# Designs tried in a protein design run: designed miniproteins, single chains. Part 36

Each design is a single chain, and the fold is of that chain. pLDDT is the mean over its residues in the fold that is shown.

## One batch from the design tools (miniprotein)

Design m1229
Fold by ESMFold2-Fast:
Structure m1229 (fold): chain A 95 residues (1-95)
Amino acid sequence: GAMARARELLDKAAQYSTEASNALKRGDYDTAAKNFEKASQYAAEAARLLGRDDLAQQIEETGKKASDAAKNGNKEEAIKYLKEFNRLLRQLRAA
C-alpha cells in the first residue's frame, strides 16, 4: 500500500542523505550535490504519498538549497540544510 511505498522511499532518501553527508566530509561537493538531489526526490515522493504536500514542498526547497550550497563549495550551509532535511525526514516518519 501507500504506507509501505512511502517507507521504502524514505529509506532510500535516508541512504542518499548519508552518502551526501559522507561526500561533504571528504570535500566531494559534486557527489554531495547529486546525492542531495536524489534524497530530496525520494523524500518528496514519499511526502506526497502520505498526503503531506506541505512537507513535499519544504523538502524540495531544502534539498535544492543543500545541493546549491554544495555546488558552491559552501560546506557550512550544506550541513545546515542537511540537518533541516533530516529533521523533515523524521517528521514524515512520525506521520
Scores: mean pLDDT 89

Design m1230
Fold by ESMFold2-Fast:
Structure m1230 (fold): chain A 64 residues (1-64)
Amino acid sequence: MKLVVTVPLEDLENVLVRLAIEHGLTSDSLVTILPSGEVVKLKDLISYLESQGIKEATIVIELS
């Protein structure tokens, strides 16, 4: 399943945690790849996006 949503950065953590719970996943299961190629956990992603001056994020979630 593929889900695409755009959210304000301040809501991003809550949206991702909620989606994880709805699909039987834990928030610790949420990892992403930064443009640098680094794999980070959700909390580190939020800090990274804030440091880049990003106000909104488009999330693509793909579940196998």
Scores: mean pLDDT 67

Design m1231
Fold by ESMFold2-Fast:
Structure m1231 (fold): chain A 61 residues (1-61)
Amino acid sequence: TVPVLSPELEAHLRAQAQALRAEGDRLATEHGDHETAQQLYDAAQGLDDLLRRSREVRRRQ
C-alpha cells in the first residue's frame, strides 16, 4: 500500500528524479559510465512511478 504523499515530499521527489537523470546524462557523456547512468535512470523511473501512484490515489478521493 502506497500512502498519498504530502505536496512537499512530492515536490522533493520530483526534483530528485530530475537530478538523477541529469547526473546520469553527465556520467554517460563525460565519463562513459553507462552502467551507473542506467542505475540512476532506473531510480528516477521508480520515483516517477511512486508519484504516479500517489496522484492516482488522490484522483479517486
Scores: mean pLDDT 80

Design m1232
Fold by ESMFold2-Fast:
Structure m1232 (fold): chain A 82 residues (1-82)
Amino acid sequence: GEALARIAELVEEAARALEAGDYERAERLDERAVELARTLSEEEQRLVLEAVARGAEVYEETGDEVEALRATARALREAAAA
């Protein structure tokens, strides 16, 4: 629910930071997203891993880290809304 939506927001912010060339901010946002994910239930952590796997698939297809992060965030938002 709300926690998955918050992780999606952090990943979206990381994608914007990466697109702007702010690698330090992107790294800090990624670290915050990972730390938040570790506090979730095992079921919600599984949903985060599935969203990350979707991002990895997009990266393999495109070679674009920003598009990969956006795919992860979109999958997290879809999981949060279900």
Scores: mean pLDDT 87

Design m1233
Fold by ESMFold2-Fast:
Structure m1233 (fold): chain A 70 residues (1-70)
Amino acid sequence: SDEELLKQLKDSVLAGNVQKGVELVREAIKRGISREKILAVLSEINAQTDNMDAYNAVAREYGRLLLEKE
């Protein structure tokens, strides 16, 4: 489900697993999960994470994929 995918995205980034976080963000876009839902999860990660490098890597990939869609 979309909720399970977004939970896995949050858990992977909070764990510092950049590779898995990037894969899950790509899958979220592919499934058509709304920008609002993805940004809400990224906001939760930003508020909770001590690993800004992992957060920034995933957030940057999301931004790149949005530009490719336009």
Scores: mean pLDDT 82

Design m1234
Fold by ESMFold2-Fast:
Structure m1234 (fold): chain A 61 residues (1-61)
Amino acid sequence: MEEVLNAELLAEYLARLDEEERKKLLKDILEGKVTPEDIRKALSEEEIERAKKAVEEAQKE
Protein backbone atom coordinates (compact mmCIF):
# COMPACT_ATOMS: atom_id res chain seq x y z
CA MET A 1 0.00 0.00 0.00
CA GLU A 2 2.69 2.54 1.01
CA GLU A 3 4.79 1.86 -2.12
CA VAL A 4 1.72 2.11 -4.37
CA LEU A 5 0.72 5.43 -2.77
CA ASN A 6 4.30 6.75 -3.13
CA ALA A 7 4.23 5.79 -6.85
CA GLU A 8 0.93 7.67 -7.38
CA LEU A 9 2.25 10.71 -5.47
CA LEU A 10 5.35 10.67 -7.71
CA ALA A 11 3.09 10.42 -10.79
CA GLU A 12 1.10 13.51 -9.65
CA TYR A 13 4.34 15.44 -9.07
CA LEU A 14 5.76 14.35 -12.45
CA ALA A 15 2.53 15.43 -14.22
CA ARG A 16 3.16 19.08 -13.21
CA LEU A 17 6.78 19.07 -14.52
CA ASP A 18 8.14 19.41 -18.04
CA GLU A 19 10.30 16.68 -19.64
CA GLU A 20 13.67 18.12 -18.49
CA GLU A 21 12.41 18.66 -14.92
CA ARG A 22 11.14 15.05 -14.79
CA LYS A 23 14.56 13.70 -15.86
CA LYS A 24 16.28 15.80 -13.17
CA LEU A 25 13.80 14.69 -10.48
CA LEU A 26 14.18 10.99 -11.36
CA LYS A 27 17.99 11.34 -11.24
CA ASP A 28 17.78 13.10 -7.84
CA ILE A 29 15.54 10.29 -6.51
CA LEU A 30 17.94 7.60 -7.76
CA GLU A 31 20.86 9.44 -6.09
CA GLY A 32 18.89 9.72 -2.81
CA LYS A 33 18.73 13.55 -2.93
CA VAL A 34 14.90 13.50 -3.03
CA THR A 35 12.85 11.13 -0.86
CA PRO A 36 9.16 10.11 -1.12
CA GLU A 37 8.57 12.33 1.94
CA ASP A 38 10.00 15.36 0.09
CA ILE A 39 7.61 14.72 -2.83
CA ARG A 40 4.65 14.37 -0.44
CA LYS A 41 5.49 17.75 1.17
CA ALA A 42 5.76 19.42 -2.26
CA LEU A 43 2.26 18.30 -3.35
CA SER A 44 -0.97 20.18 -2.64
CA GLU A 45 -3.80 18.56 -0.67
CA GLU A 46 -5.75 18.21 -3.94
CA GLU A 47 -2.86 16.34 -5.60
CA ILE A 48 -2.52 14.03 -2.57
CA GLU A 49 -6.29 13.33 -2.68
CA ARG A 50 -6.06 12.49 -6.41
CA ALA A 51 -3.17 10.10 -5.73
CA LYS A 52 -5.19 8.39 -2.96
CA LYS A 53 -8.19 8.00 -5.29
CA ALA A 54 -5.93 6.53 -8.00
CA VAL A 55 -4.66 3.93 -5.50
CA GLU A 56 -8.25 3.12 -4.44
CA GLU A 57 -9.42 2.72 -8.06
CA ALA A 58 -6.38 0.63 -9.06
CA GLN A 59 -7.08 -1.78 -6.17
CA LYS A 60 -10.79 -2.01 -7.11
CA GLU A 61 -10.10 -3.63 -10.53
Scores: mean pLDDT 75

Design m1235
Fold by ESMFold2-Fast:
Structure m1235 (fold): chain A 69 residues (1-69)
Amino acid sequence: IDREEAEELFAKQREKARSKGLSEEELKIFDFSLELIAWSAVRGDLTKDQIEASAEQAILNAKSIVKAR
């Protein structure tokens, strides 16, 4: 995907995570996951659907990690 499309998609995923009620700690873990996804997306390794699926999984992982403490 284009760099501009990737930036918009990541901004939307961050907003979606915030709207789902993630805590500050969960958002930090999610942001780290988004940076890794962004690296792959810029290289053209991921489709839009794969980015969305990875972001949804990152939300679940962030919640699970914080809850397991």
Scores: mean pLDDT 72

Design m1236
Fold by ESMFold2-Fast:
Structure m1236 (fold): chain A 57 residues (1-57)
Amino acid sequence: DKEALEKAKEAAEKLQEKGILTEEQAQAIKNAKSVEELSEAISKLTPEQQEALRLEA
């Protein structure tokens, strides 16, 4: 879903600016071209980072 990918990338940028995500973690999410790739990038985050991303999106 393109909309879900766009929202996740936007949330990742904001969380990187807040210092919750590293530059590498945010970049992995931004490089996701499918929901499957997005899920893989998110699965590598801590549970706290995953929740922050969900709330920001």
Scores: mean pLDDT 80

Design m1237
Fold by ESMFold2-Fast:
Order: sequence, then C-alpha cells, then structure tokens
Structure m1237 (fold): chain A 82 residues (1-82)
Amino acid sequence: EKYIVISGTTPLPEVKKKLEEAKKNGKKIIYVQSDPNTTSIEVIQRENVVLGLLSQLGLKEGVDYVLVPYGDDETLEKLLKE
C-alpha cells in the first residue's frame, strides 16, 4: 500500500529506516499520535523527537505525512485501505 505507519511505540532506529523506505518507494507516512492525556515523560519525549525529525527533514503534513489522532482507528483503517 502507499503508506508506511509509525507511532510512539516504534523504535527510533526503525523510524529512520521507515522514513528512508517511504522516500525510496514514493510512499507517504502515517504517524499515529500518542495519547494527548499522557503524563509519561518517555512517551512525550519520544513523540517530540519523531515530530522534530519529520520537521528537520522538511516533510510537510498532508503532503509527505498524515497525523492520525490517538484511538482514531476508523481514519487509520480508511487510509490503509487506499
């Protein structure tokens, strides 16, 4: 399919590999957001690192990647069926 999925549970080395694969194969990224009510410093820091990496690489929301809210399984499944 035309999307590669990453989330707050994806290891950082795998995030980098998936971004390279998306660029090589002309695929878009789906980033599944973490729980907005989380108090976990680890989860917050990981999400900030991933979003910072997307920004540093010049990737644009809605063009190169799509943000899927935490728990929005309907949107995720709809995108994956394209």
Scores: mean pLDDT 75

Design m1238
Fold by ESMFold2-Fast:
Structure m1238 (fold): chain A 97 residues (1-97)
Amino acid sequence: MAEELIEALENKDEERIRELIERMVEEENEALRAQVEKVLAETSDEAEREEIRKLAEEQLARRPERIEKLLEAAREDPELFKEMVRRFPGVLAEARA
């Protein structure tokens, strides 16, 4: 993924950059959903389960804004964005839980 994103940035392929960023955010969303399901399976208190679901829904609802911010960063300074992807591939994909 990181190598593909760097190549897309080097080729100035805006459509490919968008596709890869959207895919990255979708992978993060799937990881969050899987984690929420595991936590809910261990939680027997219904009130606590409802709160966990609501927090997850709020977090997921903010993902379109994250895609937009990443696209803006890639468009504003592609060289700096490439440098960040090369040095800190995990940072762009939010700190892993």
Scores: mean pLDDT 72

Design m1239
Fold by ESMFold2-Fast:
Structure m1239 (fold): chain A 81 residues (1-81)
Amino acid sequence: MTVEITVPKFGEEEAKRALKAADEGADKIVIYAENGATEAGLKAVKELVERGVEVKVILSERASEETIKALKEAGAEVEIY
């Protein structure tokens, strides 16, 4: 099942929700995070991808180039609006 998370920034609490969703059977997670992700968020994305979950992150132009690169290196699909 696909789970969607919409937040201004993908941080520690959102990461916990995403990981719990994967534990409960989510095979795809779509994250709408206008202002990007924290270190905790990036770590969670990497863990989800390593567990075989498909992760798509949708960011605004406010997200840093470093965050975009880190998400792609973690194995997530990244889109910018």
Scores: mean pLDDT 84

Design m1240
Fold by ESMFold2-Fast:
Structure m1240 (fold): chain A 90 residues (1-90)
Amino acid sequence: YDRRLLMAEVTATMALMHLAVLKTHNLPVDEEAVKIVEKALEKARELGAPEEAVRLMEEAVEAARAGKIEEAMRLLAEAAGILGREAEAA
């Protein structure tokens, strides 16, 4: 188990959960939500996340900035899945 990749997965999952709460309550993606996704991406890069996961998180930031909450959630879920699999494989 790679502890750095696990931390990146947790951070991505927390960003996903924040967006899920907003979607469940029909709330728009605000600046704070975008900042949470941006911080998750920054943390993943710092922790040496695979390029595929980083790319998905970059796309999630763009989707969040565009207010595309379902797309941002899907991209974060895919990134978290990659991070979790890579953490377990290590």
Scores: mean pLDDT 85

Design m1241
Fold by ESMFold2-Fast:
Structure m1241 (fold): chain A 65 residues (1-65)
Amino acid sequence: ADPAVLEIQRLLRHAGYYDGPVDGVADAALRAAIRRFQAALGLEDDGVADETTRTALRLLVPEPA
């Protein structure tokens, strides 16, 4: 499994944007969740988890205690 994809899936699931499996596989559901998160921040909603999107997820989505 891709550890970067696993991190993104966990953060988006915690934020309520993603309800699919945390399996490290990037699918259409994950891309849709990334787009919704990007749109919420006013970023271009291309569904690509670039460095800007990943940094925003880490800073704005608190990890579960």
Scores: mean pLDDT 75

Design m1242
Fold by ESMFold2-Fast:
Structure m1242 (fold): chain A 95 residues (1-95)
Amino acid sequence: SLDAVLAELRADAPLFREAGLEAEKKGDYITASVLLGFAAGFSEDPKEKAELYTRLGEIEKKLGDNEAALKYYQKALALDPTNEKARAGLAEVKA
């Protein structure tokens, strides 16, 4: 069933996170954005999701995609309104 597939993907969220962080360390921002996006989407922890969306916003800002960065910072702040890095990033991409 679709629900079984989604449960399996949620179980794999930590693997997507680890692979995405490794891609970011290597400067592969395109691969990092895809893998960290899956990690954020399938994570069940709101705090982890907020940190991952903040990281995605930083990556998109580095890639020059301020529209994508804006959306990720907004998603992070919806989950954690106190995230200082997401607030700072949002202010920068709105200027």
Scores: mean pLDDT 86

Design m1243
Fold by ESMFold2-Fast:
Structure m1243 (fold): chain A 96 residues (1-96)
Amino acid sequence: MDNETLQALLQELRARLQELVEQGVVSEEVAEAVYNTVSITLGKGVDAGWSAEEITKAIRDAVQAVLDELQASPEERQAVLALVDEFGERLKAAMA
């Protein structure tokens, strides 16, 4: 997958997280931590030659750990994990 596609996916995730913050569904701290976690994990997985499935699993596991550390509400968890799942499906499609 080319770097332009990765940047486009990350920008869409950032925009969706920002919308959740503006709607009061997710805090700015949770949104920033999630975005940084996804960006870092994606970069590491791509550099290491991981499959889309391996990257998606690593992202979900890392995001879940961050949500636990920040004591995110059930509503924040549901919204963030749904968005991460959408990101993962788009990543798999882009890497197919």
Scores: mean pLDDT 85

Design m1244
Fold by ESMFold2-Fast:
Structure m1244 (fold): chain A 90 residues (1-90)
Amino acid sequence: SKQDLVAKIEALMGELGQRVAFLEQLVAEKNASRDVRREVVMLGAEVGVMEMHAYLAIKTNASMDELQKIQKKADALMKKLDALEARIKA
């Protein structure tokens, strides 16, 4: 249902925010390179924009198609965060 999709998007937004905060802490603890720190900042900004778009879409009762596009974009950002975390830990 649309309500189920909204709940999934809200959960994804929360997880994205927590993952960004974790990576910010991790790069500080690992004394990561300047380039890696810049990638974390840029992904954090992308997540912030995504959270705003998700908030507005939910608030304006956007279509199922629009919400599905938001979910797919959030999933793609999660994969980018996973890849960056793996690189920092390597």
Scores: mean pLDDT 88

Design m1245
Fold by ESMFold2-Fast:
Structure m1245 (fold): chain A 100 residues (1-100)
Amino acid sequence: MDDFILDQAVRILNASDEELPEVIDQIIDDLRKKLPSLTPEQQKIALKFIERLEELKEKGASRVDVLKELFDFAKEVDSSPSTISAIGILLAAESFEEAR
């Protein structure tokens, strides 16, 4: 799961505003492919995360919004402290850029 979350963070950060909806679709697709290998508890969390991502796409969300949902997902699936910390740092950096 950690590698998956970090890969999605990099994908989000490399996306332009125009590319972000496509990136959200890719994250959803990749997570759906991963779903059968997850525990029942992780599957419930993943399905809820997919629903939140679809809502963000509908609303025309920013990279900060998507990273924040990824950060919450990382915490909910009990990812490693290093993964959670890495996403938190990236979220803080993007939030600073968006505040300009």
Scores: mean pLDDT 82

Design m1246
Fold by ESMFold2-Fast:
Structure m1246 (fold): chain A 69 residues (1-69)
Amino acid sequence: ADLSQSDINKLIKEFAKKYNVDIGKLNEAMKGLSNSDQLLFILSVRLLVEERKVPPEEAIKIVLEDIRK
């Protein structure tokens, strides 16, 4: 609703590079999600990693399970 797909793709790429996460794995996790859900996904994963110090792989699993419900 607020960011373009290009902006979201940039956030994903920057997150993957910063935390050494496979970008293909992130793209797979977001497959079939709306633009808004993709944004929510990446921002939520980033929040868990940066603020709560959750490992990136675990953060991805937690947020993905929540969004897929």
Scores: mean pLDDT 78

Design m1247
Fold by ESMFold2-Fast:
Structure m1247 (fold): chain A 72 residues (1-72)
Amino acid sequence: SKAEELEELLLRVRAGELSAEEASRRVQEIVPGVPAQSSRAGVIAAALGTALRSGVLSREEVARIGKAVGLG
């Protein structure tokens, strides 16, 4: 699912496996309309916020992923 794809990607971003630039590109493939970010933390926040706002993911899915990547 898109939720599983985004969770896996953001966990890799959190682990430092991807640069902010590469992470921004990959996130845009899953969640269209995410603005490019200069920091990994910015990529994670923008991806989750855009996914929720656009309806690509439910509020429950966004909350679960956010918790998994250390955002509460």
Scores: mean pLDDT 83

Design m1248
Fold by ESMFold2-Fast:
Structure m1248 (fold): chain A 67 residues (1-67)
Amino acid sequence: LSSQMSDTSSRINDLNSTIDSLKKQKKKAISNGDSVKAKVLNDEINYNTSKKNDLTTQYNNLMNQYN
């Protein structure tokens, strides 16, 4: 349990950092007028956000199972 929750929490934190980085890159791309790069970055943000939501649900299920 502790290992699974720790691993899931770590992965969620990594995804949060990745999403924040991508959002900053997207803002720069928009500022530079690079619409193509902004779209690619937006797609990456959506992908990582979906993965984070799945992991968050998994983490909550683990919490509910044992607490």
Scores: mean pLDDT 83

Design m1249
Fold by ESMFold2-Fast:
Structure m1249 (fold): chain A 115 residues (1-115)
Amino acid sequence: SLKARGEVAEIARVALSYLDEAIEKIKQTKSYEEALKIARDLFEKMVEEARKLATSPEAQRFVDALEKAFELLLKGEVDKAIEVLRSAAPPEFQRLVDALADALRELGKEIEKLK
């Protein structure tokens, strides 16, 4: 439905905004433990905001995939995080998924630098 498509697009934009904030804040840290705390705190806020936007079953499923992807990212499993997100998105959302995948890769690289 148009409503479900609109919700998924809005959730993806919210997720991108939080990922960009996480990348910027993590670039300013020198501690791996601090970087994980920043990412975890921002991911919790992102999922909470996304849940409020997700009224359609499709949007709810996309938020579930985002939450799982963030769990995998925090474990250093960036490629698996991207795969989970791609599997949850219909083909028409692949451009939004590509943008999220790029942000997840950049965030993963910034966290890895601090190990």
Scores: mean pLDDT 86

Design m1250
Fold by ESMFold2-Fast:
Structure m1250 (fold): chain A 87 residues (1-87)
Amino acid sequence: SEAEKILEEIEEELAERLQKLYEEAIKNKWSKEEFLARVEEEIERAKERLKELVKDFPKEEQEEVLKRMEEIAEIAKEKAEEVAKSL
């Protein structure tokens, strides 16, 4: 569906943003705590962007992609915690 394509684009954008954030953390010698806080901010921005982009879609389709976004967010947080061990 079109909403699923939007979700895929947001997932890809989030992955790229988090990778750049990790590179910035290494360059600027951020603490693990600062890096994880900024990761959380990027995830929340991605969630709000998705909500805005799918707001006019059928309710069932909107609920399905938002549910999948929560799963993506959980995986992203777990990956961020693993890479933060290197900071």
Scores: mean pLDDT 87

Design m1251
Fold by ESMFold2-Fast:
Formats: C-alpha cells, structure tokens, sequence
Structure m1251 (fold): chain A 109 residues (1-109)
C-alpha cells in the first residue's frame, strides 16, 4: 500500500540519518573536519528524507515516530561531532541507530 511504501521510505531515511551520524562521530574521534562535516550533512539528508515521507506518503504513525527520533538523535550527533565532542557524538549516533532499527521493525509489521 501507499502507507507501507511511505513507512519503508521513512525507515530507510532514518537509517541513512543514523549512518551519517555514525560517520560524523567517527570523524570527530579521528579529528577529521571533513569527516565531521560530511557525516553531519548525511544526517541532515536523512532528516529531510523522513520529512518528505511524512509530508507526501503518510507513513504508519509508529514507524514515523521512531524515524523522527532517529533523525533527531542523528542531528544531535552531527552537532556534537562538529563541536569535536566525539563521546557525545558516539552516544547520540548509537541512539539514532537504535531508533532507526525500531522504525524498520514498525514499518515491517
């Protein structure tokens, strides 16, 4: 259904945001400014994907809630990474991954 497709897109966008967050956190740990910035841009892209799925696809409410939380934590990881706080960036990236997984599980129900 259109809802199933939108839920899957929201979950995939959440996974992309979480991947960006992990890359940003790694960049912060490695003291790579380009890694920090690139990962943060990836997290923003994932957030935008979730918003597009919400706006045009009307995904399942549970899948969307988890996808939005994943994107929120991914953005916080990117912010921490840009500030050079590798520990907080890693903590937020882990939270983003946990919620992205929940979004995928909710989208598959």
Amino acid sequence: SKEEEASKRAAEAAQSAASGAESAARGAREKSASGQAGGAVGAIGGLAGVEVAKRYGKPDEEALKYAEKAAEYALEAGRAAVRGDAEKAEEYAKKAQEYAKKAVEAAEK
Scores: mean pLDDT 86

Design m1252
Fold by ESMFold2-Fast:
Structure m1252 (fold): chain A 96 residues (1-96)
Amino acid sequence: GIEEAERLLEEAERLEKESIEGYAKKLMEAEPEANAFASLEAGKYWVKETMEGIDYGDAFPVSEEGKKVYEEAKRAGEEVKRLREEGKRLLEEALE
C-alpha cells in the first residue's frame, strides 16, 4: 500500500544521507593526503557519485583502505536503489 511505499522511500533517503556522511568521513581518514578528500564536502561528492554507480576505475581512491570504503559505498548505493525501486513500484500499484 501507500504506507509501505512511503516507509521504503523514507528508509532509502535515510540510508543515502547516513551513507554519504559516514563513508565520506571514512574516505577522508583513509586518503588523508588526497586533495579530492581534503574536505567533508569533497568526500561527500565522491561518495555520492560512487553510490550512483559512477566507476572511477583504478584512478581513485589510491590506497587499499580507500578502495575498501569505496566498495562499501557502492554496495550502500545499490541498496538505496533497491529500496527506491521497490517503494516506487508499491506506490504505483497503490495509485492504480
Scores: mean pLDDT 77

Design m1253
Fold by ESMFold2-Fast:
Structure m1253 (fold): chain A 65 residues (1-65)
Amino acid sequence: SEEELQTLIEIAEQFPAVPVSEEVVERLVEAIKAKDYEALVKTIRDAGLSGNEGLGAVKLAVERL
């Protein structure tokens, strides 16, 4: 949901940005712009990111908005 996406972004803002491939960043940015929480979570999963790495990647995507 959009509320779950917003909560995840707020949590991610507390973490340092983690460098990931440009393809992963672009997919995360697209998911955030589309307000698609399921797409965001799927992108993190498909990239093999977990926990703090996933949050750091979301932080990087938010900084590129």
Scores: mean pLDDT 82

Design m1254
Fold by ESMFold2-Fast:
Structure m1254 (fold): chain A 95 residues (1-95)
Amino acid sequence: MAERQERIWREAEAVFAYMKAVGKVGELAEKDMTPEQWRELWEAWRAGDWERVRELIEKYGSPELQEAWKKLEEGREALAAGDYDRAIELFNEAI
C-alpha cells in the first residue's frame, strides 16, 4: 500500500475509536444523571456548547464519566492535529 493509503486507514481507525468513546460517554452519562440532567446535557451537546457539556459532566457525572470526557476531549484535539495514533490511544482510554 502507498503511504497515503496507510494514513487514510489510520484516520479511519481514529474515527472508529472516537465513535466508540462517544458511545461510552453517553452510556455513563445515562447511568450517572437523572432524566432532567441528561436532557440538559443533550441540549448543550446538540448546540455544540462543549464548555457547558464539560461543566454539566463535572457537576453531575461520576469520576469515571469525568475521566472519559477528558480523554475524549484530548483525543479530539489529537485527531484535529492529525496525530491519529495519539487520538486512538486517548479514545481507547475513554472506554
Scores: mean pLDDT 81

Design m1255
Fold by ESMFold2-Fast:
Structure m1255 (fold): chain A 58 residues (1-58)
Amino acid sequence: DVELLEKAREAALPPIQRARQAAVHSDPATAEQLLGQGNAEAAKNARKVLEEVGAPDF
């Protein structure tokens, strides 16, 4: 469902945007860690949205 995919993307975007903003004000090594954490959090948020709608735990 397109709406479900859009909600998952919306949940993923804020962590990525925050990580990018923090990375701009950090040294290169810290910036790489922040971007990695943002990507991991984005994947976790997207997965949670898909699980709650598509695969409930009951």
Scores: mean pLDDT 71

Design m1256
Fold by ESMFold2-Fast:
Structure m1256 (fold): chain A 75 residues (1-75)
Amino acid sequence: APPPPVPETLSVKDVRKLAEEYRKKLENGELTPEEAAQAYRLIGAVEAIDAFNTDGLDAAGQKIAEGLRKAEEAR
């Protein structure tokens, strides 16, 4: 089945909820390798935003790099 359409008016809270849902699916092994790669990228992006707000740009960059690395490993 095609992925569900993303709402045009997504809030930060909606993105965080989506990241939490994907994290749970990753933990349960319910995702394909391609979906797992996308999940890691989304989770990394959300964690990078949180790290940037708390610890600044270097911490955000590390979270993005970790998410991208896990996405490559999931392929």
Scores: mean pLDDT 74

Design m1257
Fold by ESMFold2-Fast:
Structure m1257 (fold): chain A 67 residues (1-67)
Amino acid sequence: SAKEEEARKLAKEAAEAYRKGDLEAAVKKFQEILELGYSLSEAGRLLAEVGGLSDEEAMEIVHRYLS
């Protein structure tokens, strides 16, 4: 679906921002995934499975969002 395509795109963009050291940009892309209606755990899973981040790296983005 268009929603799933957008979520995958945002997860890849968040991961790319994280790899470049731009944690704030990664958090903003993560927030956009949540705005599509995904839960925190679902969005975090997308960062790992689609973005290619480790669970530890995905959790860093989630924790920054909650701060």
Scores: mean pLDDT 90

Design m1258
Fold by ESMFold2-Fast:
Structure m1258 (fold): chain A 81 residues (1-81)
Amino acid sequence: SIADELAEKLEETLRKLGYSEEEIETALELFREAVKMLEEGASMKEVVDFVVEKARERKIPEEALVLVLIALQEYAELLKS
């Protein structure tokens, strides 16, 4: 699926940047939760607000958060194609 391909790309990017397996897993879980919200009819704004808040709670590094948001934007654009 598109979500699986983007999750694999996100995982590879985070690994190349030197993030730990725990940090990678946390970022991927957040990406998957956000995708599920979009599939259930949430707006992109609602999903972005959720991701930013959960990243703070789960102590995700800012760079990793930005990469999750980029992957979500790519997911939303590919769904329109």
Scores: mean pLDDT 86

Design m1259
Fold by ESMFold2-Fast:
Structure m1259 (fold): chain A 85 residues (1-85)
Amino acid sequence: RREALEAAAEAVEELAKQYEENPSLELGLEVAEKAAEALREAGDDLGAEILEKEAELLRAEAAGAPAEEIAALREEAKALLAKAQ
């Protein structure tokens, strides 16, 4: 039901807020992993894929990946978001 999806979205927002308050790579990756887990439990595989892509982007940025690679990951995330609309 929609209630499960709303609960998952709320959990994602809370974790994202915590990341904004005290940003770190470790916390950012934990936020993405937990949020993806919650979305999969709610039956939102697409939402989980979006967050997994965000985690991939965070790892790439931490590794000093080229701007082109980071841009490609952002485009992939945007494509997934377009499907979710």
Scores: mean pLDDT 71

Design m1260
Fold by ESMFold2-Fast:
Structure m1260 (fold): chain A 54 residues (1-54)
Amino acid sequence: VDELKNRIDVLEDSKDRFEKLARERGTPQEVVEAQLQTLDNSIKALKEELEKAE
């Protein structure tokens, strides 16, 4: 359970850092959204696993 929580936290932090850097670098919005969607899907899957673990 702690492992899943830590993994979720790491991914959320990585998402924030990626979003900030991508915007500052002028990365196309389409690319940013695609990468954020992938990260969000991964985070969602881990949160579902955490919920199932109870």
Scores: mean pLDDT 78

Design m1261
Fold by ESMFold2-Fast:
Structure m1261 (fold): chain A 78 residues (1-78)
Amino acid sequence: MAPKIHLELLVPDSLDVEAVAAALRAHFARLGEVLGAEITVTVRATSDAEEAERSNEEAMKRLREQAEKNAEALRAAS
């Protein structure tokens, strides 16, 4: 059963939000293929660049923690 990972990312509205969203979705789709996980990405625009940076850092931290947890479970089963 492939693990499912959902990411919510914020993009500053000062950027080309549609272009950045497309690039992020493509990147995480490829990353999911490499990791053997189903990664779904929802992108929202924000006027607060600090909120976007903070929220995105937490999302990436959660992704790393889930990947490590899955790797540890497999190691413990060996």
Scores: mean pLDDT 73

Design m1262
Fold by ESMFold2-Fast:
Structure m1262 (fold): chain A 94 residues (1-94)
Amino acid sequence: SRRDLNEVRAFLRRLFREAREMLRAGESLETVLRKALAALDALLQAHPSVPAEDVLAVLEEVTREFLADPSLSAEEKAALRRLAEAMRARVREA
């Protein structure tokens, strides 16, 4: 439903924001990926009726939104691209 998709979008925006803050705080990409993927797994389990293709479409939207931020360093953009790639793979496995 549109409500479920809005909740997924809000959750993914929070995940990317938290990932960015963790990277800026000096956390390793490995730690950020592990925590983000665990949170994504919980989201997918909480919303089993949302099709994978819809989650992937929202993930692509949120990824573009965050990568358009001009305040991001080249390293932060590369890390967020790696995060988006890992999350896309995890959604496809579900």
Scores: mean pLDDT 86

Design m1263
Fold by ESMFold2-Fast:
Structure m1263 (fold): chain A 62 residues (1-62)
Amino acid sequence: SGQIDKLAQQQVERIRANRAAARERLEKLRSIFPLDEASLKQLKEDENLSDQQIIDSLKASL
């Protein structure tokens, strides 16, 4: 139905927006902390991480 298609599109847009915000945060954190490509990719895949959780993960990688 058309309603399901609209809801699916809204979810996709929200996921994309959340990923863009997460990428911006990780870019800022990368400038402060040494990160390898594998660690950066893993953090980018968890869009539900809070800023504190991302910082804690980066500290664990050091």
Scores: mean pLDDT 61

Design m1264
Fold by ESMFold2-Fast:
Structure m1264 (fold): chain A 89 residues (1-89)
Amino acid sequence: GAAAGEEANKAGLKALEAASPEGLSAGIGAAISAVGAAVNGGKTGDLEKARRDAEGAGESAREGAGPEGRKEAEEAVEYAKRAAELGAK
């Protein structure tokens, strides 16, 4: 639904915002995984896969983030989790 898509978009943006020049590929991976979490929750109803995708997005965001990006990486994880929960409804 629209709410799940909105939270997925926020997760993707926060993951990209967390990425440093050195960790850009990890930040992009985190953004893709966050969108995947919302899509899997919405399309497949697979809550466990959506949760795993959200956790993967958080880990990738943390790997890509410098110390200054840690807060944004954490916010990306929270938005991805919300997207997965809303998509499953």
Scores: mean pLDDT 62

